# Designed miniproteins, single chains, continued (5), part 85

Each design is a single chain, and the fold is of that chain. pLDDT is the mean over its residues in the fold that is shown.

## One batch from the design tools (miniprotein)

Design m19133
Fold by ESMFold2-Fast:
Order: C-alpha cells, then structure tokens, then sequence
Structure m19133 (fold): chain A 69 residues (1-69)
C-alpha cells in the first residue's frame, strides 16, 4: 500500500527488512534491513538475518512495491 511504499523509499530499515522477509520467507526474521533508491529508479532491498545477509535488486520502485505488497 502507499504507506509501505513510502517507508521503503525513505529507507526505513525495519519496513525494508520486513518486506524482504515477507517476500522471501527466509525462515528467520530479519534483525535489520534497508532500502536504497538509485537515481535511475533501481531499488535495492537488504535484510540481515541470524543466518546471513539477504539482498534483492529491482529495476524500478514499482517492482519493489509489488514485491512488498
């Protein structure tokens, strides 16, 4: 939704980590996360779990928003 999209774009680490965890279902909750938006519209979502770091790259904010929904 619009609130989740805004939090991802603002780099809310908790929202980004939860979105990545929800999409990937990694079996362990993330302890941290981040979202980075590049000038070309590329979005990188990162999550840190007790089993290691996870990362997913999207070619647009819209793709990241659909994944996070």
Amino acid sequence: GPVRAALLRLGDAEAAGLALYAGLKTGAPPVAGSAEVAPDGTVVLKGVTPKGEIERTFHSAGAAERFAA
Scores: mean pLDDT 56

Design m19134
Fold by ESMFold2-Fast:
Structure m19134 (fold): chain A 69 residues (1-69)
Amino acid sequence: MREELIRRLEEMRETSRRMAEHLSDNPEAKESAERVARVYEEGIRRLREGADPEEVEREVEEELERIHG
């Protein structure tokens, strides 16, 4: 369900943003956390614009893998 996915992505976005704030002494980790937060934010935006939930979930997973790779 779209609403469930939006809620999950909002929770993950908030967690990543909080992590970025706590990583001010580690610039590389902070940048990574900020990128992760942006991936979730983009997914939320697309879902609210009517994008397919399955496509958004797949794209979020792919982008997160790129950040970790």
Scores: mean pLDDT 81

Design m19135
Fold by ESMFold2-Fast:
Structure m19135 (fold): chain A 89 residues (1-89)
Amino acid sequence: SLLERYRELAERAQEAAEAGDWEEVIRLTIELGRLLAEHYGVPLIEEAARLTAEALRARLAGDEERAAALAAEAERLLAEAAEKAKALA
C-alpha cells in the first residue's frame, strides 16, 4: 500500500540520517516527496521536497546562506500545497 511505502521510506531516511549518510537522506527525501505528490495529486509537494534536498546539499557544502534561502522556499511551497489540499477536501 501507499502507506506502507511511505513508512518504509521514512524509516530508511531516519536510519540514514542517524548514520550520517546524507546522500541517502537527500535521495530518500526526493523519493518520499514524489510519493506524497502522487498520492495527493499536488505536484508542489515534490517540488518542495526537491528544494529541501538542495538545502541539505548546500548546508553540507558549507553554503549556509543558500541553504536557508532554499529551505524558506521549500516551506513556502509546502504552505501552498497545504492550501491546495484543503481546497480539494
Scores: mean pLDDT 84

Design m19136
Fold by ESMFold2-Fast:
Structure m19136 (fold): chain A 102 residues (1-102)
Amino acid sequence: AKAVLTTDANGVATAVLTLTRAGRYTFVVTKLSGETATVYVTVDGRFLGSATLAKGESATFTSAEDLPAGDHAVTVVATDADGNGVPGTFEVEVRDENGNLV
């Protein structure tokens, strides 16, 4: 599963991604546009982690527990160095435990 997310003026974007099988998943977030930002990734309201990304850079976030099959809300919050929300475009890829795109 892949989604392209564009953060609003408050630095927030959410996409719903469907998983066909229960398991532990890895979310790869790539910054496609905008200025360097610190990104905070949340899945189903659970914080997974943060990374500072420049354009073209990626960070990897793994679910803290097994996710059930079905729809999952992935939220990216992007901020500048002062903690203010910034607009930008990000790709989120979901990979299984073997690193395969799902």
Scores: mean pLDDT 85

Design m19137
Fold by ESMFold2-Fast:
Structure m19137 (fold): chain A 84 residues (1-84)
Amino acid sequence: DAVAAALHALLDGYALSGLPPLRLTLRWRSAEGVERTEEIEVSADPAALAAAKARLDALVAEAAARGYELVGVDVTPLEPLTLE
C-alpha cells in the first residue's frame, strides 16, 4: 500500500546514502485517539534492510487491520563507535 511503499522508499534512500544505522519510530493513532509506537532498527546491510522492509510490511498490515493510521515517523541516528 502507499504507506508501506513510502517507508520502503525512505529505507532505500537511506541505504544509497551510506548513513550509519538508524532507528525508525512509527507512531500510530486509532479513530478514538489511542496512540501506539513501534520501533525498527535499520542498517545498510542488504539482509538487514530486507528484514526491516518485511517487518514494516507486517506492521503496516497489522495496524491497518486494527483501524490504526500512521501519523508520524521519527528517525533517530544510532551513535557511531568512537575510535578514541
Scores: mean pLDDT 74

Design m19138
Fold by ESMFold2-Fast:
Structure m19138 (fold): chain A 68 residues (1-68)
Amino acid sequence: IRELAEELVRRAIERGDVEKVKETLEYLAKTVPEAKEAAEKAIEALRKGDYEEAVRYAAEAITLAYES
C-alpha cells in the first residue's frame, strides 16, 4: 500500500498535478486526525519544492488514512 501510494503521488507531481495533490493532503489533514501531521509535513515539503520528502510524507498520510 505505501509503495503504491508513493508511486501514485510521484506520478501526479511529475504530471504537474501538484495543486490536486495539495488539495487531497489538505482534505486528509482536516478529516483524518491520524494523517494530519504527515499531510501537513507533505504540504510544507511541496511549498519548498522538496518533492522526495513530499512523496514520502504524502504516502504516509494516505496509508494512515487507509488504516484508520
Scores: mean pLDDT 79

Design m19139
Fold by ESMFold2-Fast:
Structure m19139 (fold): chain A 82 residues (1-82)
Amino acid sequence: NAMEKYAKEIEETAKKIEDRFVELARELGASDEEIQRIKDLIENARKKAVELAKQGKISEATAVLMAGVLEAIGRIEELRLR
């Protein structure tokens, strides 16, 4: 099932991005609260993207995941610019 395969790919990709962004945030001296916010942004995007992928809305799923990742990048940039 192509939808199930894509949903799994979203799950795996989001997890890898989360782990890397958490590592980067810690390196930049982020607080536990700031790390949790980054996790929440990626997890929220992942959950929404997986639901859309299961519905066959592949372009929408990709857009939602990308939007969440970009928001998380913005939080990391705020940490870097301190």
Scores: mean pLDDT 86

Design m19140
Fold by ESMFold2-Fast:
Structure m19140 (fold): chain A 109 residues (1-109)
Amino acid sequence: SIFDELAEEVIDELIKKLKEIGVPGSREETDQLIDEAEKRVLEEIDSLGLPEDVRKDFKEAVRRAAERIREYLDEKGIYYTAKTPEERQKMIDILAEAIRKLAWLELLK
């Protein structure tokens, strides 16, 4: 499927960017970063003033996108963390962008 191919490209770019900024970490450290990125994107959706049904669909797509990232990282045994607050913020920004892109692909299926 073209949507699965595009999702794989998003995840590949995500891993490349995380590797450039991050350092090897624990599963728990990576999950915390994903949780914060997911929370940010969910708050963005709430701020858009969308109709309730559309908002719920978008939020479900966001949750599914975050879960897809977790599943991929778990399968590969790849976990990253940040050494500084600035690097941590950059990693959350990178994860949030990937979640937004993957959620958009989920909505287009």
Scores: mean pLDDT 88

Design m19141
Fold by ESMFold2-Fast:
Structure m19141 (fold): chain A 107 residues (1-107)
Amino acid sequence: MLEVSQSGPTSVAAGGTAVLTGTASSGTLAEVTWLRQRASGEVVTLVYGGSQPAPGVPARFQGSVSGNTSTLTLSGVEAADTAVYYDVGRLADGDGGAGPGVQLTVT
């Protein structure tokens, strides 16, 4: 089972930029999905395939992957971006895992 660790700021000012990072314990990431879960329990896909925005997701959400690291950048953050963000990674051999989530609060 692939282990994914996550890091990022726990707080960001409205209009600022937050950079969230996920790191796989081993190997090169072949596929990455970033999910957002609000306090309501609603889960939405923000980015899939490492960099592809999901339908209806604003362009200020950007995904990138390099080796064992995946990054989600939120520019121009809004109060509605207060949520837990999950990195779900998979290697080319099919081994996958989800990070523990990062709680981001917009102040």
Scores: mean pLDDT 81

Design m19142
Fold by ESMFold2-Fast:
Structure m19142 (fold): chain A 78 residues (1-78)
Amino acid sequence: TETTGLATQRAADRGRAAGVSGAAIGAGVSMVAAALHSPEAGEEARRRVEELAAAASPEEAAQYRTALEIAEEVLAEL
């Protein structure tokens, strides 16, 4: 849908502006797309990002958390 394309683009653009890594941007974008497909898929994708952050270095974990925050903000704006 048009909404998914616009939302995922917003998440990617804001992630780049915040200096987030490509991997973290991809995780945030995936969460936005999943949440717009179904609440259950969105919840699963969010947990996936949290798992990635828990397994990452402190610097990488901060980037995943920033991507998650951006994804939540984009979803709240819709």
Scores: mean pLDDT 82

Design m19143
Fold by ESMFold2-Fast:
Structure m19143 (fold): chain A 57 residues (1-57)
Amino acid sequence: REEKIRELAEELGVSPEQVRGILQLAEELGDELAIRYAVKFSGLSREQARRILEELG
């Protein structure tokens, strides 16, 4: 799992911490709120956030 997080982070040009943050928020609040948080506060695009959840969520 850690390896996939790092690979996807590198592919999307984001940090592994950003990927983990979205995954944790999705577990607590669901995918839609995790995507909204990532766009507003983590500097991720909606497409990047959605792809992270599709691949690793």
Scores: mean pLDDT 79

Design m19144
Fold by ESMFold2-Fast:
Structure m19144 (fold): chain A 96 residues (1-96)
Amino acid sequence: MEVIVTEEVFENELGNPVARRIVRNKENGELLDETFLAIVRLPDGRYALYAWRGNALDHKTLPPAIAVFDTREEAKAAMAELLRELGLDALAEKIA
């Protein structure tokens, strides 16, 4: 079975980065795997780094925060490092 891997970085509605990796079956387009990392601004002005697996965004639920940072720049640096640890170096460069 051949797969199509799509890796993307975009900004959410608040201008915070989201990194997404999608694996689909090439023949029928079936979604096989999803990985998401996102930065969310907290009400106190800090930034939380979250990770999802599967289709958590479609359910509009966030897992517990991985880490919390005082600045967006610190959160972006942590997101890039986590992406590198996951072997997603191309996505890490787009965040930086």
Scores: mean pLDDT 74

Design m19145
Fold by ESMFold2-Fast:
Structure m19145 (fold): chain A 52 residues (1-52)
Amino acid sequence: SVEETARAAAKAMGLTDEQIERVAELARKYQDEGLTPEEAIARAFREVRAEL
């Protein structure tokens, strides 16, 4: 759910397939660490954007 939402958002933003999967992976990781879905996705995006 969070992974699919993160992938859809990243795809809409025009990220590459590798970047889309990275956002999804990080969103899952942060949600598993106890962040809310919104916080996990926002953090994943911030981290991937910092890698660009």
Scores: mean pLDDT 81

Design m19146
Fold by ESMFold2-Fast:
Structure m19146 (fold): chain A 76 residues (1-76)
Amino acid sequence: SSVEELLKEIEELLKKSLEYLKKGDFKKAEELEKKAKELVEFLLSSAAVPEELVEKLKELFEKYEKEKKEILEKLA
């Protein structure tokens, strides 16, 4: 389904963002994070989005923010 395809794309963008953060490429990481957030906004703008998908998106971004914080703290 298109929804499952977009969810996978969001996951891949967030994973790539974390990899660029680990390499110290903050600009590329920010670009990828922004792209992921744009896709989330697109998905959430649809009246057909199930609540379970909204919860999965929240969990994905919460995990991303936690991992991002850990990477940034190690670089400090």
Scores: mean pLDDT 82

Design m19147
Fold by ESMFold2-Fast:
Structure m19147 (fold): chain A 82 residues (1-82)
Amino acid sequence: GKVKTYKFGNVTVTVDEKAGTITIKDGDKVETLEVDPSNIAKTIGQALRVLGEIIDAEKEGNEDKAKGYRYALKEILKASKK
């Protein structure tokens, strides 16, 4: 596994494939999502959680947050194709 970090303005998304975690940092706020590709129900739950954050960010006009969470959603879905 490898750790990758991507920046979307003030939002930073860190993907740790070995730990099975995706960490989203928005200023002082930090959210960590646990992704288990062998557990479909858990993967769906995390994807729905992230979708809610994207919708809220778009309603708020927070483009950096929306982009960061869209990237996290893409990585969750990619992990499900194991």
Scores: mean pLDDT 79

Design m19148
Fold by ESMFold2-Fast:
Structure m19148 (fold): chain A 82 residues (1-82)
Amino acid sequence: MKALELLRQRKYEEAVKAAEEEIKKDPTNARAWTLLAVAYYLLGEEDKAREAFKKAIEIAGSVDSPEVLEVLEFGRKIEAEL
C-alpha cells in the first residue's frame, strides 16, 4: 500500500492523501481508514484521527481485526522512534 510506504518515510501529509485515494476506490477498506487515522495522529490532527479510527472499527467490526491491528502496531513503532 502506497500510504503505508509513505508512513515509513515519515511523509505523513502524503500518507493522508494516499489513504484518502484508497478510501475513494473502496470506502469499506478498514485498513485504509486505519492508515488515515494513524497519519492524522502523527500530524497532531487528533479529532480527524479519532473519526477515522471510529470508521475503521465500524467497517472491520472490531479494533482487534488484523486490518486495524497491523496498521496500529506500525503506527506505534513510528511514534516510538520519534
Scores: mean pLDDT 76

Design m19149
Fold by ESMFold2-Fast:
Structure m19149 (fold): chain A 67 residues (1-67)
Amino acid sequence: MEPLTPLELRVLRVLSEHGPLTSSEIAELLGVSQSTVTRHLNRLVEKGAVVRVRVSPTRTVYSLAPS
C-alpha cells in the first residue's frame, strides 16, 4: 500500500482526538480546503484506515476504522 502523507496523518490524529467529524469540520481544524480533505479522506477510506458513516440525510461523518 502507498504510505500515508503528512496531511493524512494529521487527519487520523484529529479523528482520534475529536471523534467522528464531517469533511468541513476536518478542513477547518487543519486549515485546508474541503476539497483537499475530501480527496485524502477518500484515499484513507480505500486504505481501510477511516470509515464513512451517514448519520442523517444531510450529514456524513468520518471515523477511525475499528481494529
Scores: mean pLDDT 80

Design m19150
Fold by ESMFold2-Fast:
Structure m19150 (fold): chain A 90 residues (1-90)
Amino acid sequence: SREVEEARERLRELAERARSADPEERIRAIREMARLSREVAELETPEALEVLEEALDVLNELSHDADPEVALTASMAAIQVAVDILALKK
């Protein structure tokens, strides 16, 4: 669907922003990834699940960030996305 295609494109953009040298920009990108993931979960489609699994992988990597606020923000976002994935798996 258009919504899934737009979400996947946005996720790629946010993953790139999450590689910023600025920790504040990484935190903003992580928070926006969490918001986007909630919107995608509401679509309740198999394609949405794939996008959420991609987001979870990125957020799990960021949970090991050297900046502790970035790592905590990513860990919290990863938990939220994991819960959404579990809900979609029925």
Scores: mean pLDDT 86

Design m19151
Fold by ESMFold2-Fast:
Structure m19151 (fold): chain A 67 residues (1-67)
Amino acid sequence: SEAKEVGARAAMKAANRLHKEGIDIYDMKVTVDGDKVTVEVTPVDPAQQERAQKIAAEAAAEAKAAA
């Protein structure tokens, strides 16, 4: 389904970018509600929370734009 495809793309983009930035993630939640794609991440290091969430938000926006 379209929603699953967009969600999977967002998760993959977020995971790849977080890995390149050296951020280990504890948990990742992806929600697709119509046009809205939200990726919420919890890093292993709480000090990285803001950076990790910014990367996740950018990945979600890119996945949405490609759909």
Scores: mean pLDDT 81

Design m19152
Fold by ESMFold2-Fast:
Structure m19152 (fold): chain A 72 residues (1-72)
Amino acid sequence: MLSEAAEVLGVPESVVQLAYSLILSGVNAEEAAKILSQLFPEDIVRKIMPFIEALEKTGDLSAALKEVKRRS
């Protein structure tokens, strides 16, 4: 699932793993974006943002991945 999200978004699996962990620990999408922006290049953060927003909205990894794929 995380590796599938990484492939769909074009980001390293480690970025997906960190984003997922932040949202699940109660960090909102805006704060997660700020944290990721300090650690990763802008293009990576831009690519992961739709997934972070979907994950915050749905609270479920599979639902978030389907939402990202549907919009692509």
Scores: mean pLDDT 80

Design m19153
Fold by ESMFold2-Fast:
Formats: C-alpha cells, structure tokens, sequence
Structure m19153 (fold): chain A 51 residues (1-51)
C-alpha cells in the first residue's frame, strides 16, 4: 500500500507522535482524530518509538 497524500510521511508521523506522546491518546483515539486506520497508527508508532 503506497498512498500518495498531501500529508508527507514526516507530517503524519509528527501528528501521531504528538497525540500519543504528548496527549497520551490511545491508538484508537489517534486513528479517530486523524481519520486513519488503527493499523496505520500502530505501525507508525512502533517505528517511531523504537528507541
């Protein structure tokens, strides 16, 4: 799956990270806020917080 969207991958990652790390939202809440699937949120968070 390679969606080409106005949001760059960096912008989307930042929006997900901000909501998860700063707001403490769950993956489901972030998915609802951003209008994307929970699976997408999960994958991006797993990559971003591999630290």
Amino acid sequence: MDPSMPFSRWVLDQQILYRHEKQGLSQEEIAKELGISVSTVTRRLERARKD
Scores: mean pLDDT 71

Design m19154
Fold by ESMFold2-Fast:
Structure m19154 (fold): chain A 58 residues (1-58)
Amino acid sequence: SDGNLDEETEKKIIDELISKYGLSKEEAEKEVENLKKNGISEASEKTQEALKNVVEKE
Protein backbone atom coordinates (compact mmCIF):
# COMPACT_ATOMS: atom_id res chain seq x y z
CA SER A 1 0.00 0.00 0.00
CA ASP A 2 1.18 3.50 -0.84
CA GLY A 3 1.63 5.79 2.16
CA ASN A 4 0.51 3.09 4.61
CA LEU A 5 2.32 0.44 6.62
CA ASP A 6 2.36 -2.60 4.33
CA GLU A 7 2.91 -6.27 5.26
CA GLU A 8 6.62 -6.23 4.36
CA THR A 9 7.28 -3.12 6.46
CA GLU A 10 5.30 -4.61 9.39
CA LYS A 11 7.35 -7.83 9.24
CA LYS A 12 10.62 -5.87 9.18
CA ILE A 13 9.58 -3.78 12.19
CA ILE A 14 8.54 -6.93 14.09
CA ASP A 15 11.88 -8.59 13.23
CA GLU A 16 13.80 -5.46 14.32
CA LEU A 17 11.93 -5.27 17.64
CA ILE A 18 12.57 -8.97 18.35
CA SER A 19 16.22 -9.06 17.21
CA LYS A 20 17.44 -5.65 18.41
CA TYR A 21 15.24 -4.98 21.45
CA GLY A 22 14.55 -8.54 22.64
CA LEU A 23 10.76 -8.33 22.46
CA SER A 24 8.64 -11.46 22.12
CA LYS A 25 6.70 -11.91 18.88
CA GLU A 26 3.45 -11.05 20.71
CA GLU A 27 4.96 -7.89 22.23
CA ALA A 28 6.38 -6.80 18.85
CA GLU A 29 3.00 -7.40 17.16
CA LYS A 30 1.23 -5.30 19.83
CA GLU A 31 3.75 -2.47 19.33
CA VAL A 32 3.06 -2.50 15.56
CA GLU A 33 -0.71 -2.64 16.18
CA ASN A 34 -0.45 0.44 18.43
CA LEU A 35 1.59 2.21 15.73
CA LYS A 36 -1.10 1.41 13.11
CA LYS A 37 -4.01 2.54 15.31
CA ASN A 38 -2.60 5.60 17.10
CA GLY A 39 0.31 6.70 14.90
CA ILE A 40 4.02 7.04 15.53
CA SER A 41 3.66 9.66 18.32
CA GLU A 42 1.81 7.11 20.53
CA ALA A 43 4.26 4.30 19.72
CA SER A 44 7.07 3.39 22.13
CA GLU A 45 10.56 4.76 21.45
CA LYS A 46 11.65 1.23 20.48
CA THR A 47 8.93 1.03 17.82
CA GLN A 48 9.67 4.56 16.55
CA GLU A 49 13.38 3.66 16.22
CA ALA A 50 12.58 0.34 14.49
CA LEU A 51 10.25 2.08 12.00
CA LYS A 52 12.92 4.72 11.26
CA ASN A 53 15.57 2.03 10.70
CA VAL A 54 13.27 0.09 8.34
CA VAL A 55 12.05 3.07 6.26
CA GLU A 56 15.51 4.69 5.97
CA LYS A 57 16.87 1.54 4.30
CA GLU A 58 18.16 2.33 0.79
Scores: mean pLDDT 75

Design m19155
Fold by ESMFold2-Fast:
Structure m19155 (fold): chain A 59 residues (1-59)
Amino acid sequence: MTADQILDRYFFLDSRYGESVALKYLSELFGEEVAQQIHDAIKAGDFDKARALVEKALK
């Protein structure tokens, strides 16, 4: 699974079901701490940082 595919799924879930469901999806993949870091980067509009955090979490 690529970082872009994970971010696409996050935005799909956010648009359809809201932030709580999108954040839960990231938490189930990476744990709460990493999910919060990715979410905070997205909310700040720093999509390069969000993508880099997802890539790092995928190892």
Scores: mean pLDDT 86

Design m19156
Fold by ESMFold2-Fast:
Structure m19156 (fold): chain A 71 residues (1-71)
Amino acid sequence: MPVTPEQLEHMRRVATEAARKALEDGKSLEEATAEANRAAQAAAPEGTIVTVRVEVKDGEVTVTVTAQPKP
């Protein structure tokens, strides 16, 4: 059950939006990462585990999404 590039791009997009909104709402980076992970996991295909990393550099929010098959 491999994740397609299109599905991964969609997960990255929703995770990025969730992270940005959380940070704009005054939440911590940890909370923003949790919100991003929740959004990406909800957009992920069934049987996929998603890990999200959120970084802020020079005011820019960067989100990295990794998807793996559920063991």
Scores: mean pLDDT 79

Design m19157
Fold by ESMFold2-Fast:
Structure m19157 (fold): chain A 66 residues (1-66)
Amino acid sequence: LSEDLLLEAEASLYVMAGTIAKKQGNYEEAARYYRKAAELLAKVPGREEEARRLLEEAEELEKKAE
């Protein structure tokens, strides 16, 4: 298992956690999980676009939490 595969697997778990939190209306927690997933994916070559998309989602969720 390469470092990139491990980062992708961990990021996937955070995306799942964020989606569950979002469905429960826990926008602050959902944003935190999506930010963590984006940080991990930003380290994986070729995943920069997905990381950016997750950061944008986190920022929108943070606005809803206000």
Scores: mean pLDDT 84

Design m19158
Fold by ESMFold2-Fast:
Structure m19158 (fold): chain A 68 residues (1-68)
Amino acid sequence: SREKLELEINEALALMMVGIGDILARNGKLEEAIRAVEKALEFAKKNNVSEELIKEIEERLKELKASL
């Protein structure tokens, strides 16, 4: 269904956004990485991404903030 396709695309997009945050963090751009993961979290919450993935993104955000 279109709804299932949209969910799969939204999950992939959320993961790509987190991946960008990880790249930024590995390159020492921690503030930019935090902002990227915060945007990923907002996107995930607004677009019906699974609670499990949302929790994973929240934990990643906590890890990045602890690195400041």
Scores: mean pLDDT 87

Design m19159
Fold by ESMFold2-Fast:
Structure m19159 (fold): chain A 91 residues (1-91)
Amino acid sequence: PVPKLSEEEVEKRGKRLVEEAPSLSPEELFQELNAVLSQIEDVEKRVELVREVMEKVDLEKAKKILELLKKNPSASQEEIEAAEEVVKKKE
């Protein structure tokens, strides 16, 4: 269970990451995304953050993040599917 203050801080951190996503390299963005996702226990909230980040970046960066998610053993299938869906919409 995540404490309420940590949840609000995580939401602010996630929102900032979405805003900064176009400016970050694929590797930096993936590292920050993983750090935020590790603080989120709710699968639906993790999936929404992945979608928001993927929608903010260009197709090339989105494809690289998707490849990194597929190689990450900590990534859930739901997160990978959400990322794949956004990539397909950008193509």
Scores: mean pLDDT 78

Design m19160
Fold by ESMFold2-Fast:
Structure m19160 (fold): chain A 66 residues (1-66)
Amino acid sequence: MEISDAEIKTALGEIYLGIGKFLEKQGRYDEAAEAYRKSATFYREAGDDELWAQSEKKAEELEKKK
């Protein structure tokens, strides 16, 4: 079984999405925004436009909270 670059990037996106949610629940908004931004980058590279857009929106919302 060959794991594609897209599958690896989707997995990384899921990992950073989880980190972002965890940090957000702790009120660590700057760190959560950074994790969501990384998640968005990986989802975009994987070709998942919906998850990329959701992660980008969440990062931008948290950046506004500082």
Scores: mean pLDDT 81

Design m19161
Fold by ESMFold2-Fast:
Structure m19161 (fold): chain A 82 residues (1-82)
Amino acid sequence: MPTGTGVTEATGEDGTKYTITYTDDGVLGRAVNETTGATGEGPTGGAAVMQALQNTGLSGTFKLKSTNSDGSTSEGTVTVVG
């Protein structure tokens, strides 16, 4: 059964918010930026989220707030280089 589905809200330095849905099936992470339609993939759900932001053409520092399928939340920051 695929586990590791969640939603990440990414906030750019300008205050623009992006909703990114991700899945991780234990082999491949996939992500969709629901705000722009850009997609990404990588070895983890987090890597796929980063790739989806890059594929949108976004760069800079983003604040991330993730809600996992178990209802837990996590926060972090990422720097995307275009």
Scores: mean pLDDT 76

Design m19162
Fold by ESMFold2-Fast:
Structure m19162 (fold): chain A 66 residues (1-66)
Amino acid sequence: DAALEAEIRALAEKYGARAVRVTTSTTFDGATVTKTSWLLHVVDPSITQEQVDELARGVAALVAAA
């Protein structure tokens, strides 16, 4: 978990972006469901759509390999 988080953040930094882990929990009549997602924030206006796609693909690959 910590290693995956570090790799995602390092990849985002290479693209001039920030990665934030978001966790949401919902309770249904005593059962709890937790969903974890990643928010990628690209602020640099010089970043192209191709670079955004590469970042997204890289993060997806890291999550799939975990």
Scores: mean pLDDT 76

Design m19163
Fold by ESMFold2-Fast:
Structure m19163 (fold): chain A 66 residues (1-66)
Amino acid sequence: KFEEARKAYSEGYRALVNKDYEKAIEYFEKAIKYFKEAIDQGHESAPYLLEVAEKLLKEAKERLEK
């Protein structure tokens, strides 16, 4: 659901800022799953937040590989 997606996104962003890329990846993957469920429930802002979460997931994965 949307609230669960926002919580996971927030935790992922916190982990990313703390350079904990493994946790950031885990939380952003969770946020993406919940944002997709929120889109199915008709949340208008969920598609934008899904795109942002996907972009941050890619960044976290890229930084983990370096």
Scores: mean pLDDT 79

Design m19164
Fold by ESMFold2-Fast:
Structure m19164 (fold): chain A 82 residues (1-82)
Amino acid sequence: MKELVDELVRVALEAAKEADRKTQIELIGHVLGLIGAYFLDDKEGAIREAERLVELLKKHFGKDHPYVQRAEELLEKLREEA
């Protein structure tokens, strides 16, 4: 799980560099939520925050964007590990 969380955080932060300020703030907020849930061993919370990150990436970059495809793959793997 740690490797999947670390990689999803990396993808979200890379996407944030290319996003507007509003989207950056939203992405960073959910990154912090994901990290916090992981540290508290809150698997359900971690999945919820990962789902929010994927939704934001789809909304702002489009479903076919490489960031979205990678984040969706990582979310699916996180659900399997939970």
Scores: mean pLDDT 83

Design m19165
Fold by ESMFold2-Fast:
Structure m19165 (fold): chain A 84 residues (1-84)
Amino acid sequence: MRLEELRRRTEERLAAMRARTGRLVDWAAADPAVAPAAIAAAKALADAERTAREGDVETAYEAALRAEAEIDRQTARAEAILAA
């Protein structure tokens, strides 16, 4: 039960991160200066998704939290670029 809840929370976080990474990719298509932020976010998401498929539930959840923090940083970076 508890491990299934943690797996569900991990998948919910990954789904939200896919949407956010998609927006960064769209921004990078409009402004090439955003491309490094979009690439970094996509890599963080891909690494977290791989860990979710291959790792244990606790490791997958921790990887998702780290990827979410990285996508937060890259989103802030992209927003700063677009505001300039």
Scores: mean pLDDT 85

Design m19166
Fold by ESMFold2-Fast:
Structure m19166 (fold): chain A 70 residues (1-70)
Amino acid sequence: LSKEEKEEYYKKGEEYYKKGLEYFEKKKYEEAREYFLKAAKYFEKAGDLEKALEAEINAGIADIILGIEK
């Protein structure tokens, strides 16, 4: 991946992560989970493993609240 592609993936990760937080705050946990999982994929593509892990943890929290196991 080029530096420019990594930056684009990182920005998409940030956008999806922000959407995940917005839906989580609204108690829309199904949508929050979807956005956190999308954020994690883009952060992984960007090489930001710490942000990817944070997004996966938040998706897992949403799954627990929904009563759904992975």
Scores: mean pLDDT 84

Design m19167
Fold by ESMFold2-Fast:
Structure m19167 (fold): chain A 115 residues (1-115)
Amino acid sequence: MTVVTESGGGTVPEGGSLTLTGQISGNEVLGVMWAQQQPGKGSQIIATASKKPGTASRVAGRFTGSWDAAKRTAYLHMTNLQKEDTATYYNIAMGVNEKGLPAFTEGAGTQVTVV
């Protein structure tokens, strides 16, 4: 069973920087994604670190996703934080389940508040 444990959230000043981490245990990981869920809005994929790393255009240049396979740790590096970046962030592991079938595993979420 794949388990995602997120950390690094909290309250940060506008213009500040923060790095979120997702520690992933269990089955093989083929890639990772970060989803942003702003208050009252649906969840959106904001960054990926896989065969083709990517960042959503509205946060391009400020947010970067990465994956350290040796440490099994996903990162979301956030810079020049803005009040609209206040959200719950979810790390999502792309891989396989116990049956060897393709699966996505989402963490419990990490809250970021920009003040």
Scores: mean pLDDT 79

Design m19168
Fold by ESMFold2-Fast:
Structure m19168 (fold): chain A 58 residues (1-58)
Amino acid sequence: SMENVIKGLEEAIRSGSRATALAAVKEAREVLKSMGLEPVPEDTSPEEALKILKEIKE
């Protein structure tokens, strides 16, 4: 689950579309909230969000 979220966000960032990257961050935040997790603040950039998610992955 977390690995798929990280992969999806990483691919969205590599797409070169800022809108796609921002939508991926929002989707990742919603998925994580459904699991009781809130590690990514609402105003976080896609690149910073990816860094945070990689740091909490065990």
Scores: mean pLDDT 75

Design m19169
Fold by ESMFold2-Fast:
Structure m19169 (fold): chain A 56 residues (1-56)
Amino acid sequence: GLLEDAEKALRGAEAARGDPAAARAALHESQRLMEISEGEAKELAEKAVEIAREGL
């Protein structure tokens, strides 16, 4: 579900720290999830976007 996808995106963004190519991929995925998610899943996707940006 979207909540599980958002959790995965958050972990992916964390794992992408120090790898700009992986961080860009994580940012794209997290932004997409943020667009289609609502409630708790959207909050997690927004956090994943912020973490992915830090990886750039």
Scores: mean pLDDT 82

